# Designed miniproteins, single chains, continued (2): the designs that were tried, part 74

Each design is a single chain, and the fold is of that chain. pLDDT is the mean over its residues in the fold that is shown.

## One batch from the design tools (miniprotein)

Design m6563
Fold by ESMFold2-Fast:
Structure m6563 (fold): chain A 89 residues (1-89)
Amino acid sequence: SKVEEVIKKLEEILKKQKEETIKRIKEAKSPAEKRQVLIDGMGEMMIKLGELFSEEAKKYNLSDEEKEEVEKRIKELITETFEELYKEV
């Protein structure tokens, strides 16, 4: 379905951003730097997900109901991702 295709793309970018943020956290030398990398990484992730969702929703001509379904599913994945990122700090 269109919804599943969009969710898959958002999951792929979420995974990539998570892995990059974890790498940057591990490379940071102090607790303060790790915290800043976490904050910056979470912010960047939200911006990229929002931009990609907007582009894909327009490209696939998603209905309001389909957009709500994608948003619900991605919010759950974002929550899980943030919980995993907090464990790295």
Scores: mean pLDDT 87

Design m6564
Fold by ESMFold2-Fast:
Structure m6564 (fold): chain A 77 residues (1-77)
Amino acid sequence: DKKKKEEEHKKLTDEYIERLREAARRGATPDELVALTREMVQDMLKKDAPVSDIFRVMMEGVELALALEEERRRRLS
């Protein structure tokens, strides 16, 4: 059932996004967020997740890493 698979993939994607956000809140470095995002993407690919869901996880990882880098620059300025 296509709809059931889409709901399961969405749930997994939402859980991965929340884990990335929690890692950032706990002080993960940009490199650690990149590594975590890579592991999540590889797991999603093995589970045949839609490209759109994979992109959501990748973009969240990138946005969090950029936000942490901007905060670092702001403190050093």
Scores: mean pLDDT 80

Design m6565
Fold by ESMFold2-Fast:
Structure m6565 (fold): chain A 94 residues (1-94)
Amino acid sequence: SIDELIEKAKKLKSASLITFLNFLKYVDPSEPIRKALERFLKESGRKMTVEEFVDEIAKEVEPYNPELAKLIREAYENDMTVEEFLKKLEEVLK
C-alpha cells in the first residue's frame, strides 16, 4: 500500500514527501504523526522543526493537489495516527 502511494506521489514533485513515506514503511501504524515526523527529522539529520517540514511539503504539493496540502496540515494539527494519515492519503491521491 505505501509503495503504491509513493508511485502516485512521484507526480507531485516533492522529494520530502516521498522520503517521509518511505520512512513510514518502518513505523508502527498506531504512532502519532508528530512523533513519526520528529523521529524522521532526527534520523535524516535535518535541522528544521516538524512544523517547518510540514509547511515545506504542503507548499510543494499545493500546486498539484491542494486537498493533499490541506490533509498534510490537518494530520499535523490533529496529531493523526500514521494509519489514519495513510488511509486519508490514499483517498486524496485517487
Scores: mean pLDDT 86

Design m6566
Fold by ESMFold2-Fast:
Structure m6566 (fold): chain A 65 residues (1-65)
Amino acid sequence: DQAARYQALAEQAIRDGDLRAAQQYLQQLLQVRDQARRDGDADAERAAERYIQQVRQRITEFLLS
């Protein structure tokens, strides 16, 4: 699953302190969501949206720590 892969990579980037990489993987997740929407794949779109929310929350938490 491409979305799950980008979510895992974003989480690893956050652990490594690499916010630029985390934001780049977040952008890839947005592209995966948009592509799923164009394809009419509601399950893939929902999965990507959940991962986007998780990554955004972790980036915010990291910035506040």
Scores: mean pLDDT 86

Design m6567
Fold by ESMFold2-Fast:
Structure m6567 (fold): chain A 83 residues (1-83)
Amino acid sequence: MISDEEIREAFRKNDKDGDGKLSIDEAVEAIRDLGIQERYGLSDQEIRDVLLRYDKDRDGKLSYEEFLEATREIIESAEKYKR
């Protein structure tokens, strides 16, 4: 089970410029670091498509709140098909 604290740490680790936001590419790397891509067999493009929907200010970057919501949606959608 991936905790909100693990998501927050992945966000901080991948915030390479220290601006408090992740680029879409950095956010995909954070999802990979959480093991979500490996666990659920998701492509980089599938992850990117979800992340892009959460870029509410259209600056090409995700705030922590946007990243957290996007990550939860990815997990929930993937787990819906888990048997």
Scores: mean pLDDT 78

Design m6568
Fold by ESMFold2-Fast:
Structure m6568 (fold): chain A 99 residues (1-99)
Amino acid sequence: MRARREEYERLAREAEELRAEILQRIAAGEDITEADFDALPVEERARLFAGLAYAHLRHAGVPEDEAIALADRVAELVRAGENIQPLMEEVGEKIVARR
């Protein structure tokens, strides 16, 4: 678990940095589209979404093991080209339940 935590903490930092950059660009009036994410290799998109899910879950106080398991599921669905919306709703419910 420690090695997986360190891996996801790194991915979470990378994802939050990219998210902050995107939000700053949107605030500056740039149009950020799905095409910007579609240009990323599948593995990079999987890491981004998994990192964001892990960061949000841990910030909300979800246990490390649960956060890693959900982030791994997000990455798997992105790699498979499947709809992640139901899993992201589950992530959101866990965040609300911990607040």
Scores: mean pLDDT 69

Design m6569
Fold by ESMFold2-Fast:
Structure m6569 (fold): chain A 88 residues (1-88)
Amino acid sequence: SAAAELLAAVRALLAEVEPAVAYLEEGFRSGKLTREDLERARASVEGALEQTDELLARTTDPEVLAALEALRAALRAALERIDELLAE
């Protein structure tokens, strides 16, 4: 079903958020990633959050809603961590 496919996609995205943020943090600490790289990552996370909010507004399946809420929370936490790095 479309709901099952969306649920699988949301869960896959959620699983990737923490590894991606860890990669950004380690890359910035090691000097391999620049401020510009972090700013691009921040814009990507903002875009993902906007898409998540759009899906939340039109989704009625409770399991998909729960997964999207978890994704939204993870993306918001990712933005805070990137903003902390950008603040130096």
Scores: mean pLDDT 89

Design m6570
Fold by ESMFold2-Fast:
Structure m6570 (fold): chain A 98 residues (1-98)
Amino acid sequence: TPMQKQLLQMYRQILRALREAKKLAETLSPKQRQLLGQQLAGVIQVSMAVFKPLLQKHDPELAKQIEEKIDQVVAALEAGDFDGAIKLVEEIIRQIES
């Protein structure tokens, strides 16, 4: 559906941003890495708030699954765990593609 294509594009963009952030984080101190993760978590939460109503109208079950994984992505980023966040976003992309 057009909605699934828009969501897929958004999450693919998030995935690219997280991979670039991971590369940057490798050059940062542990404290700076955690701060970067916290800032990215905030951006992801705002992005999800925009798309949540559209997703809930189209596929409420998929919306619940994605929301739960986004909470995990946020927690991983706040902890400075970019690898965990990347893996979770890859799982979200797979769920949207199915």
Scores: mean pLDDT 83

Design m6571
Fold by ESMFold2-Fast:
Structure m6571 (fold): chain A 78 residues (1-78)
Amino acid sequence: SRTLLLAKLSGAEENVKAAMEELKKRLPEIEGTLSLKIDGNGIIALFESREAAEKAAELIKEVAKKHGVEVEIKIIDL
């Protein structure tokens, strides 16, 4: 089954921008990514599997922590 990931980053504007720039480079490298939309502080991504979405969620959490920003992530099995 396909899996949808929704993420939003919050924090200082400069830190959010830096985190989002890194995620634009790194998220496309995750195997099983079907589509990816990154805009402002938001991420909408579709994956082939829940496992791929969970790998993306871990990457997003790592990058958010590195840049000192908070993140909310929702994973929805389709």
Scores: mean pLDDT 88

Design m6572
Fold by ESMFold2-Fast:
Structure m6572 (fold): chain A 88 residues (1-88)
Amino acid sequence: GVLEELERQARELIEQGKEAFEKGLRTGDPSYFDKAIEYYDKAIEIYRKAIEILETLGRLDERVKEFEQRIEEAEKQREKVKELQAAS
């Protein structure tokens, strides 16, 4: 269903963000940090959309909490990239 597709897309974006961050660390190319942030931001927006769909359906269940936790984790990764980018 739509929620499963959104979850899969968001997870793929998180993995792309991690890969970009690792490439930035390995190569010293700061453009990869910008790419990592972009991927994390896109993943966060997809998770927020999934929460909105669940709320529209009147479903305040464990999946909302799970998506909120994934957003928090993505925001923490984004912040780590930003801190390292500012220190570089």
Scores: mean pLDDT 86

Design m6573
Fold by ESMFold2-Fast:
Structure m6573 (fold): chain A 102 residues (1-102)
Amino acid sequence: KLEEALKLLEKGIEAYKAGNYQEARDLFTKAAELLKDIDKFGAAVAYLLSAQAYLNSGDKEKAIEDARKAIELANELIKDGHVGVGLYLLGEARRILKEAEK
């Protein structure tokens, strides 16, 4: 699961760099779903990358949805004692939400 998720993240980043935001968001979302039960930080990062790709492709509603999923995971990380990484993730999610509200 972890190895598959990391490969999906790498492919998603390649697609994102190429401007293929639709492919990138699908890859990032799949990676997040694989990671959410084994690596909350990795899952939250994947949801934020998916949200950014949705935002770049003009799908503000999906960007907000994935950013909110990252917020839920960030709050769980804070409860688990990972305050610094959780706050970082909340900051990134807030940035995406502000852009989507335009």
Scores: mean pLDDT 86

Design m6574
Fold by ESMFold2-Fast:
Structure m6574 (fold): chain A 86 residues (1-86)
Amino acid sequence: AEEDLEEARRLAEEALRTGDRELLERAAYLMGRALGRKAAEAGASEEEVLEKARETAAAMIAELGPEAQPLADAFIEGAREGAREA
């Protein structure tokens, strides 16, 4: 979980420097995975994790605009996988 968050931060920093959207999507996925795993380990159900992930994704789109949809989708898929692996 901590390793995924650190990797996500590194990829996000590189994506911002280079403009690489694939790195940014990968960072969003890893962030979602780490947060989903952490929530599930704390006792949240997969359903609860996904509901929270969708709320976070909706807030992300509201702040960044509809162009953030691929990042939001990657985050939700990461959260699902993190919850399932916990």
Scores: mean pLDDT 80

Design m6575
Fold by ESMFold2-Fast:
Structure m6575 (fold): chain A 99 residues (1-99)
Amino acid sequence: SAAEKARLAAQVVVGAAAELALGKKAGKYEETREKVREQVAEAVRRLGLDASREAIEAALPEALAEYLANSKSSAEDQELVKEELPEALEILVEEIERR
């Protein structure tokens, strides 16, 4: 379903944002970003993601809340993940649109 694809896409975005945040803390942001782009491209192919930017954005708050509830991260680390959501979303949208 379209809603299920949007939910899966939002989960991929949140996971990518979390990895970018860790790369930033480690001083390896650019290296991590390249790895994340490859992982996102593979996820788009494997899961057959075909969702609009608007549908993904609508699903992001719930996907983020679910991730944060399970991560047990500090408030500071949670803010770092949120800061990387726009970049992670762009990486995913670019891979979907490339088809």
Scores: mean pLDDT 86

Design m6576
Fold by ESMFold2-Fast:
Formats: sequence, C-alpha cells, structure tokens
Structure m6576 (fold): chain A 75 residues (1-75)
Amino acid sequence: KEVEEAAKRTAELVRQAARNFGYSDERAEELAKQAYEETKKRLEKVKGNLSKMTAIEVGIVLRAIGDLLDEELGL
C-alpha cells in the first residue's frame, strides 16, 4: 500500500530526527505518530502521483524539524 508505506517511512524519519535532537523516546514517538497521521491524510488526496507524494513526505519531515526548532527557540 503506497500511502501506508509512505506514512510509515515519513514517521520513521521524524522519529529519528527527534531522537537526534535529544528528545525522549516518548516525545519522538508522539512526533512520529503525528507525522504518520498527517502523511496519510495528505497523501490520500494525491495517491498514485509519486512525485506529489514524495514532495508531501519531504514537506512533512521539514515542517516537523521546523517545529522542533521552534520549541527550542520558544516560538
């Protein structure tokens, strides 16, 4: 399942990014779950278009990293 696999892949990248930023396993899992749900929701609208799916996956990962930076900066 393209959407399910992409969502799992995106969630794993976010989980690893959070851990690399020094967040707890619990927080990393929360962020990964959010990325998984967001990816599934957005990809459902563009499923079958691999280029758009990849762009959305990258966008979600970058947004999650941005949110981690915002937390660090108190924004």
Scores: mean pLDDT 76

Design m6577
Fold by ESMFold2-Fast:
Structure m6577 (fold): chain A 65 residues (1-65)
Amino acid sequence: IEEDIREVLSPEEAEIALRILKENPTATWDEIVELLKKAGISDEKIEEIFRRGNERTREQARELL
């Protein structure tokens, strides 16, 4: 997930996004998305990060189901 942020975002945007994750380690993905939007990161980039993270989360959820 943190690696996906670095790959999708510019270095400057990635630093901001990683700081948001560090400040909110217990936040839900929806809360993280809202914080990223507030930081000025574009919706399209946020969706790409979420899509990659969701893909890995879905694989884990399938094993639990």
Scores: mean pLDDT 69

Design m6578
Fold by ESMFold2-Fast:
Structure m6578 (fold): chain A 61 residues (1-61)
Amino acid sequence: KEEELKKKLKELYENLDENSIREILEVQGELAGMKKEDIEKLIKELEEAREKVEEKKKEEE
């Protein structure tokens, strides 16, 4: 199943969009043996980080 997860991860990286990033994090979390709770927490933290980056862009542009 790890091989299937790696293939899915490759496909997600090839078709990067905002939704794909969440799936990439879920797949990477499973490969790392993370619990669902930890994966969801990581996704939340990355979404917050993205919002901060967007705020900086809006401040300049």
Scores: mean pLDDT 68

Design m6579
Fold by ESMFold2-Fast:
Structure m6579 (fold): chain A 87 residues (1-87)
Amino acid sequence: SLKERLKKLKEKLEELKKKSDEKSQKYIDEMIEEIDKFLEGKISPEEFAEKMNEIYLKMYEEDPETAKKVQEIFDEINEEEIKEVLS
């Protein structure tokens, strides 16, 4: 489900945050905050997608290495769901 994917995404982002510098932690925190808002029903799916993309693009501009790791987490979560559906 989408909620389970977002919970896993949040967990992996929190793990990445612990290994990241203070600058990168700021962007990861912003992403986690938007995930929490969506899970609480405070923002629409469209608004959530827009906000996540905005944060990602800012992170990519300032710290492309950490942005790549965030993208790898997104890809891993999506691959896991596809494998679950196909199993």
Scores: mean pLDDT 80

Design m6580
Fold by ESMFold2-Fast:
Structure m6580 (fold): chain A 92 residues (1-92)
Amino acid sequence: SPVVEKFREELRKAAEDPTPVKPVDPEEVYKKVKKLEEYADLAEKLGAPDMAKLLREMAKIVKEIAEELEKKKDYGGLSKVLEFMDRVEQGL
């Protein structure tokens, strides 16, 4: 999906931003993944299965990138992922 691919690109770009930030516990990012899954379940209940599918694909991407960053011990990158997800949740 073009939307999913663009989301992956923007998320990686955010994670790679060289601006110094406080490190974050990976668990905080995984909580955001769980929240996306909850939003997907809600979208399905509201009769928007295409939106639910999109949100689940996005949750998978966030989890993949978070796992990569955690493996590298890049806790600053995880903090940037968290900030990006906060912006997504607030609707920019």
Scores: mean pLDDT 85

Design m6581
Fold by ESMFold2-Fast:
Structure m6581 (fold): chain A 108 residues (1-108)
Amino acid sequence: MLSDREIVERVVEREMSSLPEELRAKVEEAAAPFDEWLRLALKLAFARTYQAYLEGKITTEEELVELMENTVLSQADLLGELYGREISEEERERLVEAARELARWFAS
């Protein structure tokens, strides 16, 4: 039987595999400095933001940055519960900045 963590890891792998190779590589690079559960949060946030962009729900850099920031924080909260972890203020600030940088890079 798969654990809840293994289920989440497989979901993230599937969502990441739907990204173009260039986007996947950039997200992996941005996520690398973080603990495993925060890496998953950043990966999920980007994959879902990219899907919203493809669906025409977001079109501007400002909308991309806002959606990435909100999505990464909500995913970090959900995964924190699952992993029994609490995000520190410093981790929250670094995670938000990484999400904003990814959104700005994608919009450029």
Scores: mean pLDDT 83

Design m6582
Fold by ESMFold2-Fast:
Structure m6582 (fold): chain A 88 residues (1-88)
Amino acid sequence: SSSREQAIRQAYQEVKNSVPESEKDLARRYAILYTAHGIMDSSAKSFPKDRKLSEEAKKKLDKEMKETYSKLSKDTQQAIDDAEKKAK
């Protein structure tokens, strides 16, 4: 939805502004993966025939998000956690 898209964009801007320059590429990658995961989650809920494929894609994205997240500093991880909480 438009409201959900705006919340995700706002969450990304908050993470982006709080992230050290050296971590911006990893934070950007995490934002891309987060957006893709949200699209797959919406697809799984809205299109029952595609649910299995969307859930499989979602699991793969979750793994990549966890790997990207683990490479970030604790401060950047906290900023992402706070931003994701606001985006829900």
Scores: mean pLDDT 74

Design m6583
Fold by ESMFold2-Fast:
Structure m6583 (fold): chain A 75 residues (1-75)
Amino acid sequence: MEIDELIEKAIEIAKKLGRDGLVSYIEENRDKITKEDVEKAKPIADEYMKKYNLKDEERPLVIVLAAVQLVEEKE
């Protein structure tokens, strides 16, 4: 999945869940997310989903949130 498509899916999921704060958080960091951040975020997201018993349909949101956290840790 292209990074922009992944981010758009994450935003759609956050909106569906009524998590407007997460939408803003993703949009503020959108341009800073790299392919490397997404690849590193995938295993982190999978562990988080397992720990909290999240649905597979929410995975794009969890990946993008983990990627944003990795971006913030670099700054």
Scores: mean pLDDT 81

Design m6584
Fold by ESMFold2-Fast:
Structure m6584 (fold): chain A 81 residues (1-81)
Amino acid sequence: MRSRAELLAEADALEARGRELLARADPSDPEVVALVQEFAETAGRLSALAAADAPVAELEAELARMRELLARLEERLRAQE
């Protein structure tokens, strides 16, 4: 079982990576815009759950969604090169 601190540290790292990818993203691509919006919404939910001292399992679910969205964003940006 992962600690709460480890999950929050991973979330911070994923947010940093998301910001790096967003700086290279084409804002005119509606699929990129949709993925960025979903990523921001998921990160916001994880932050709210952390503030509410939610169970680790709920944090892990949102973190898994962040990883999925980030991977899809990376694939989309690669396909545009």
Scores: mean pLDDT 80

Design m6585
Fold by ESMFold2-Fast:
Structure m6585 (fold): chain A 74 residues (1-74)
Amino acid sequence: SNDELLARVEALLNATFEAFKDKLSPAEAAQLRALYDQSLALLRQYLETGDPAVYAQALAVEEQIIALIDRVLA
């Protein structure tokens, strides 16, 4: 179900955050949490609507997450 998928994705995002949190400043941690919350909300909306505009927004959030992680790992 969509609810089961969303719960698994949320658990994965939380586990990923916990793995990285010691490398993050408080500001970066807050930003990453906000991006994860936004990503999960967009995934929920896309699963319900199939709207390509929502998919485009999800890709933009993914690019922001990748850029933040790349900056932290550098």
Scores: mean pLDDT 82

Design m6586
Fold by ESMFold2-Fast:
Structure m6586 (fold): chain A 83 residues (1-83)
Amino acid sequence: SNEARQRLNEAIKAGNDDEAAEASKKLVDHTLAQVEAHRDDEVILRVALRDFEEMLENAKKAGLTKAQKIFEEAIARVRELLQ
């Protein structure tokens, strides 16, 4: 969702870890639902992985530890499916 991504970007700029974590969870839940529906589609899995890695890097640069954990768990799930 563009709205959830926008909310995440604003929370990162504000340094608000609770708001960033809430937005991150909504983004991750949406993307993982798509990943689970298309488990054998490596293109979808790799796009999700790239997006989560980018969001994790942004959360790390901003020092947002709760948002970081959400993306780390999401990355682990996608990597498990990629084997």
Scores: mean pLDDT 85

Design m6587
Fold by ESMFold2-Fast:
Structure m6587 (fold): chain A 75 residues (1-75)
Amino acid sequence: MEELREKAIEAAKKAAQAHAAGDYEAARKYSQEFVEYLEKLKEELERKGYSEEEIRRTLNEVILDALKAASEAAP
């Protein structure tokens, strides 16, 4: 679970950096990877029997961390 969270945040950061560099193809790829890691994290939490409230809280935390990392990675 921690690894999926870290991968989602890193993908968002790389997407922002690629976009800032004008590499829109890489930015699109990393944006897609971000969404895929969020989906995998949700599925993993569901498999482990977490409640909908716990899943929502965890995903919101990852999204906020990803937005912060993305904004810090690119002006």
Scores: mean pLDDT 83

Design m6588
Fold by ESMFold2-Fast:
Structure m6588 (fold): chain A 88 residues (1-88)
Amino acid sequence: SEREEVKKRIEEELERLLEARAEISPLPEEEKEELVKKAREEIPKLAEEEVEKLEELAKKEGRPIKEIAEELLKKVRAQMERELAKLA
């Protein structure tokens, strides 16, 4: 279903952002691993909450959920790239 595809897409993007953030983190390796583990456990819940919000927006605007999700993912990617660039 479109909902399941969007949820999986969000999970994949969150995983990518988590890995990118961990790579540049100044924290000791053991602390990074523990934080990554905890954050990774939250990804399915965060993706479910986000996809539910996107479904409501899709209903209100009469737009496909995929289009709204792609717009959101582009915004999130651009924002995170800007934040990561400031730390590099």
Scores: mean pLDDT 76

Design m6589
Fold by ESMFold2-Fast:
Structure m6589 (fold): chain A 67 residues (1-67)
Amino acid sequence: KLEKLAEKIYQLLVEKGSEPLTASEIAKELNVSKSAVSKALDYLEQMGLVEREKVGRTTRYRLAPET
């Protein structure tokens, strides 16, 4: 389910600390499709748990700062 994949992605980002990851890198680490990862990342962004940042021609994702 989407929520379970989002939880795994969130945990991966926690383990990577300040290292932002692309959707392709997350898909490779979790052995899932890039499409599924993109949907889960959209869900995490809507929840305010993950931020998207554009670095050059790539989009990377990291944990949202605590407020």
Scores: mean pLDDT 77

Design m6590
Fold by ESMFold2-Fast:
Structure m6590 (fold): chain A 79 residues (1-79)
Amino acid sequence: SNAQAAALVQAALDAAGATGADLRIARVEESEGRLTVTLVAPAAGLEIELTLDAETGVVLAVRAWRDGRPILEAEFTPP
């Protein structure tokens, strides 16, 4: 769910010692009916990738990296 995705984004922020105010949108790309949003907090070395259904806005996946190393990956089954 989008609420679970938000909790995972918060967990990645907490792991990096960052807050939501540190996040900025780096890229937004659409491919095959999916929207990929890349969020970065450069001072914390944090990158978060959200994959959404482009039509519904439902989050399908969350990936996060800190200093180029993967720290989190989750995929959500569509309802």
Scores: mean pLDDT 83

Design m6591
Fold by ESMFold2-Fast:
Structure m6591 (fold): chain A 78 residues (1-78)
Amino acid sequence: MHLTVVIDPLKMSGEEIAEALRRAAEVAVAGGTVSLVANADAFEAAGISVEEARAGLERLAAYIESMGGTVAGIEVVP
């Protein structure tokens, strides 16, 4: 099982982001693979630097891996 989670705070509500992250955790707990993608422009518009967005995704990836899931990749895209 593989799930790609795209986080875009300009196009997604807080509830939608929380639901996407919950689904990623469920896939990880089931022993699945997750890819995490963030829109850099959207995070910057929200007042979050690209470095902070990447660090946040890396922390989430570490959490997912601690639950027995596999993170296939982390991307911060324009």
Scores: mean pLDDT 76

Design m6592
Fold by ESMFold2-Fast:
Structure m6592 (fold): chain A 83 residues (1-83)
Amino acid sequence: SVERVGRAAGELMRELMGKDPRITDITLTRTSADTIVITIVAESEQAAKEAADRLREGLSRVPGVRSVEVKVEGNKATVTVTV
C-alpha cells in the first residue's frame, strides 16, 4: 500500500539525513493514489545524486513498489515512486 511505502520511505529519509550532512532537506509528497515524490536538496549535484541513488536502492526492495525513477537538476534530486 502507499501508506506502507510512505512509512518505509520516511525511515530511509531519516537514516539518510542522519548519515549525510551534505543533505539540507528532504520532503515527501503523495501526488496521486499510487505515486509518491521525494525531493532531496543537497549542497552539491553529486551529493543529491548519491542520496537519490541510495533512496532508489532502498525503495526498490520495499514490497509493493513497482518503479522508482530519479531525476537530478543541480543540487536538487526528485525520486518518483509508483506503488
Scores: mean pLDDT 85

Design m6593
Fold by ESMFold2-Fast:
Structure m6593 (fold): chain A 102 residues (1-102)
Amino acid sequence: APARPVRLETETVLTAKSEEDADKIYEKLQEFAERLRALAAQHPGVRRFEVEIKKEGKTVTVRVRAEFDSEAAYGAFLAATQPLLEELEKEIKPYVERVEAR
């Protein structure tokens, strides 16, 4: 059966405790975005993976656009990224006041 492509577009808004803490969140997000892009480039079935990170005052906005060949490819990529995302959450947790998904 033809696999149905999966398209993902998410926006996450992180509010830092201070503008200085927002700088720390931004730096860590950029480091992990590079690692995630490298992982996406090596994963079969990832057609597109784009991460945009913007900082404005105390707010850091992360926009992800991704396209996968199938639900199976999407699931495999999620499983592969979980350790990196858990590491990121631990590193930014001291700086984050609020997280909003859109």
Scores: mean pLDDT 87

Design m6594
Fold by ESMFold2-Fast:
Structure m6594 (fold): chain A 95 residues (1-95)
Amino acid sequence: MLSGTVVRYKGYLSDQVSTSRQLLDQARQSGDKDYIRDVLQQLQDQKEMIEKEMKRTIEYLEKTNPKDAEITRKFLEESMEEMDRIIEELQQLIS
């Protein structure tokens, strides 16, 4: 059973990935290279922001609950890998 803290961060990361997938699908359907470039830039910026925010969160969690920090780090790694795949697909659409 995951703690309430871990469940909240997992939900946040899942929502970010889901939104990114929706933007990829919209970009793919648009066929508009300018729109696809804008989405690509938006998701690259969003990924950097999420990594910075979650890294700070995990550092604080390590001080109070090391087990929650470890689980949250794994969810972050998995979510960032999924976002990287989405970004790669967007890059292929504009190539």
Scores: mean pLDDT 87

Design m6595
Fold by ESMFold2-Fast:
Structure m6595 (fold): chain A 55 residues (1-55)
Amino acid sequence: GLVLLKKVSDNTFKVVSGEPGTYKFPDGKVLNVSVGDLVENVKPIGEDFAVGVKV
């Protein structure tokens, strides 16, 4: 599964969709996240979005 994040500031993304769990991000970070969590320094895949892939 995937978790979807939306940009909320220059360096910060908010988890907006996905099941709670452990996800790997494009920069190699592995984080446990749920909807509403803030994640810093994630590499975007588009203008305002990033994804994590479930581990």
Scores: mean pLDDT 80

Design m6596
Fold by ESMFold2-Fast:
Structure m6596 (fold): chain A 84 residues (1-84)
Amino acid sequence: SSEVEELRKRAEALWEELLEFAEELSKTKPPIETVLLTQARFLAAAGELYLYARQLNDPEVEEAMDKLIEEMRKRLKELVEKIL
């Protein structure tokens, strides 16, 4: 559906931003404060996507989004661990 397509587009955009941030970290090594703030922003955005998936009340869509968000959480945790 168009709602699922919009949700996927938003999730893909967030994932792309996360990957771009990871690349920037490897080049510039920004301060830990910047990393933590960016992590908080990505987690907040992921939470919003998850809430939207729940509002669609479609178990298959919710499961797909849950897997995508779990993968994003893992990548974000790895980024923080590599900086510490």
Scores: mean pLDDT 69

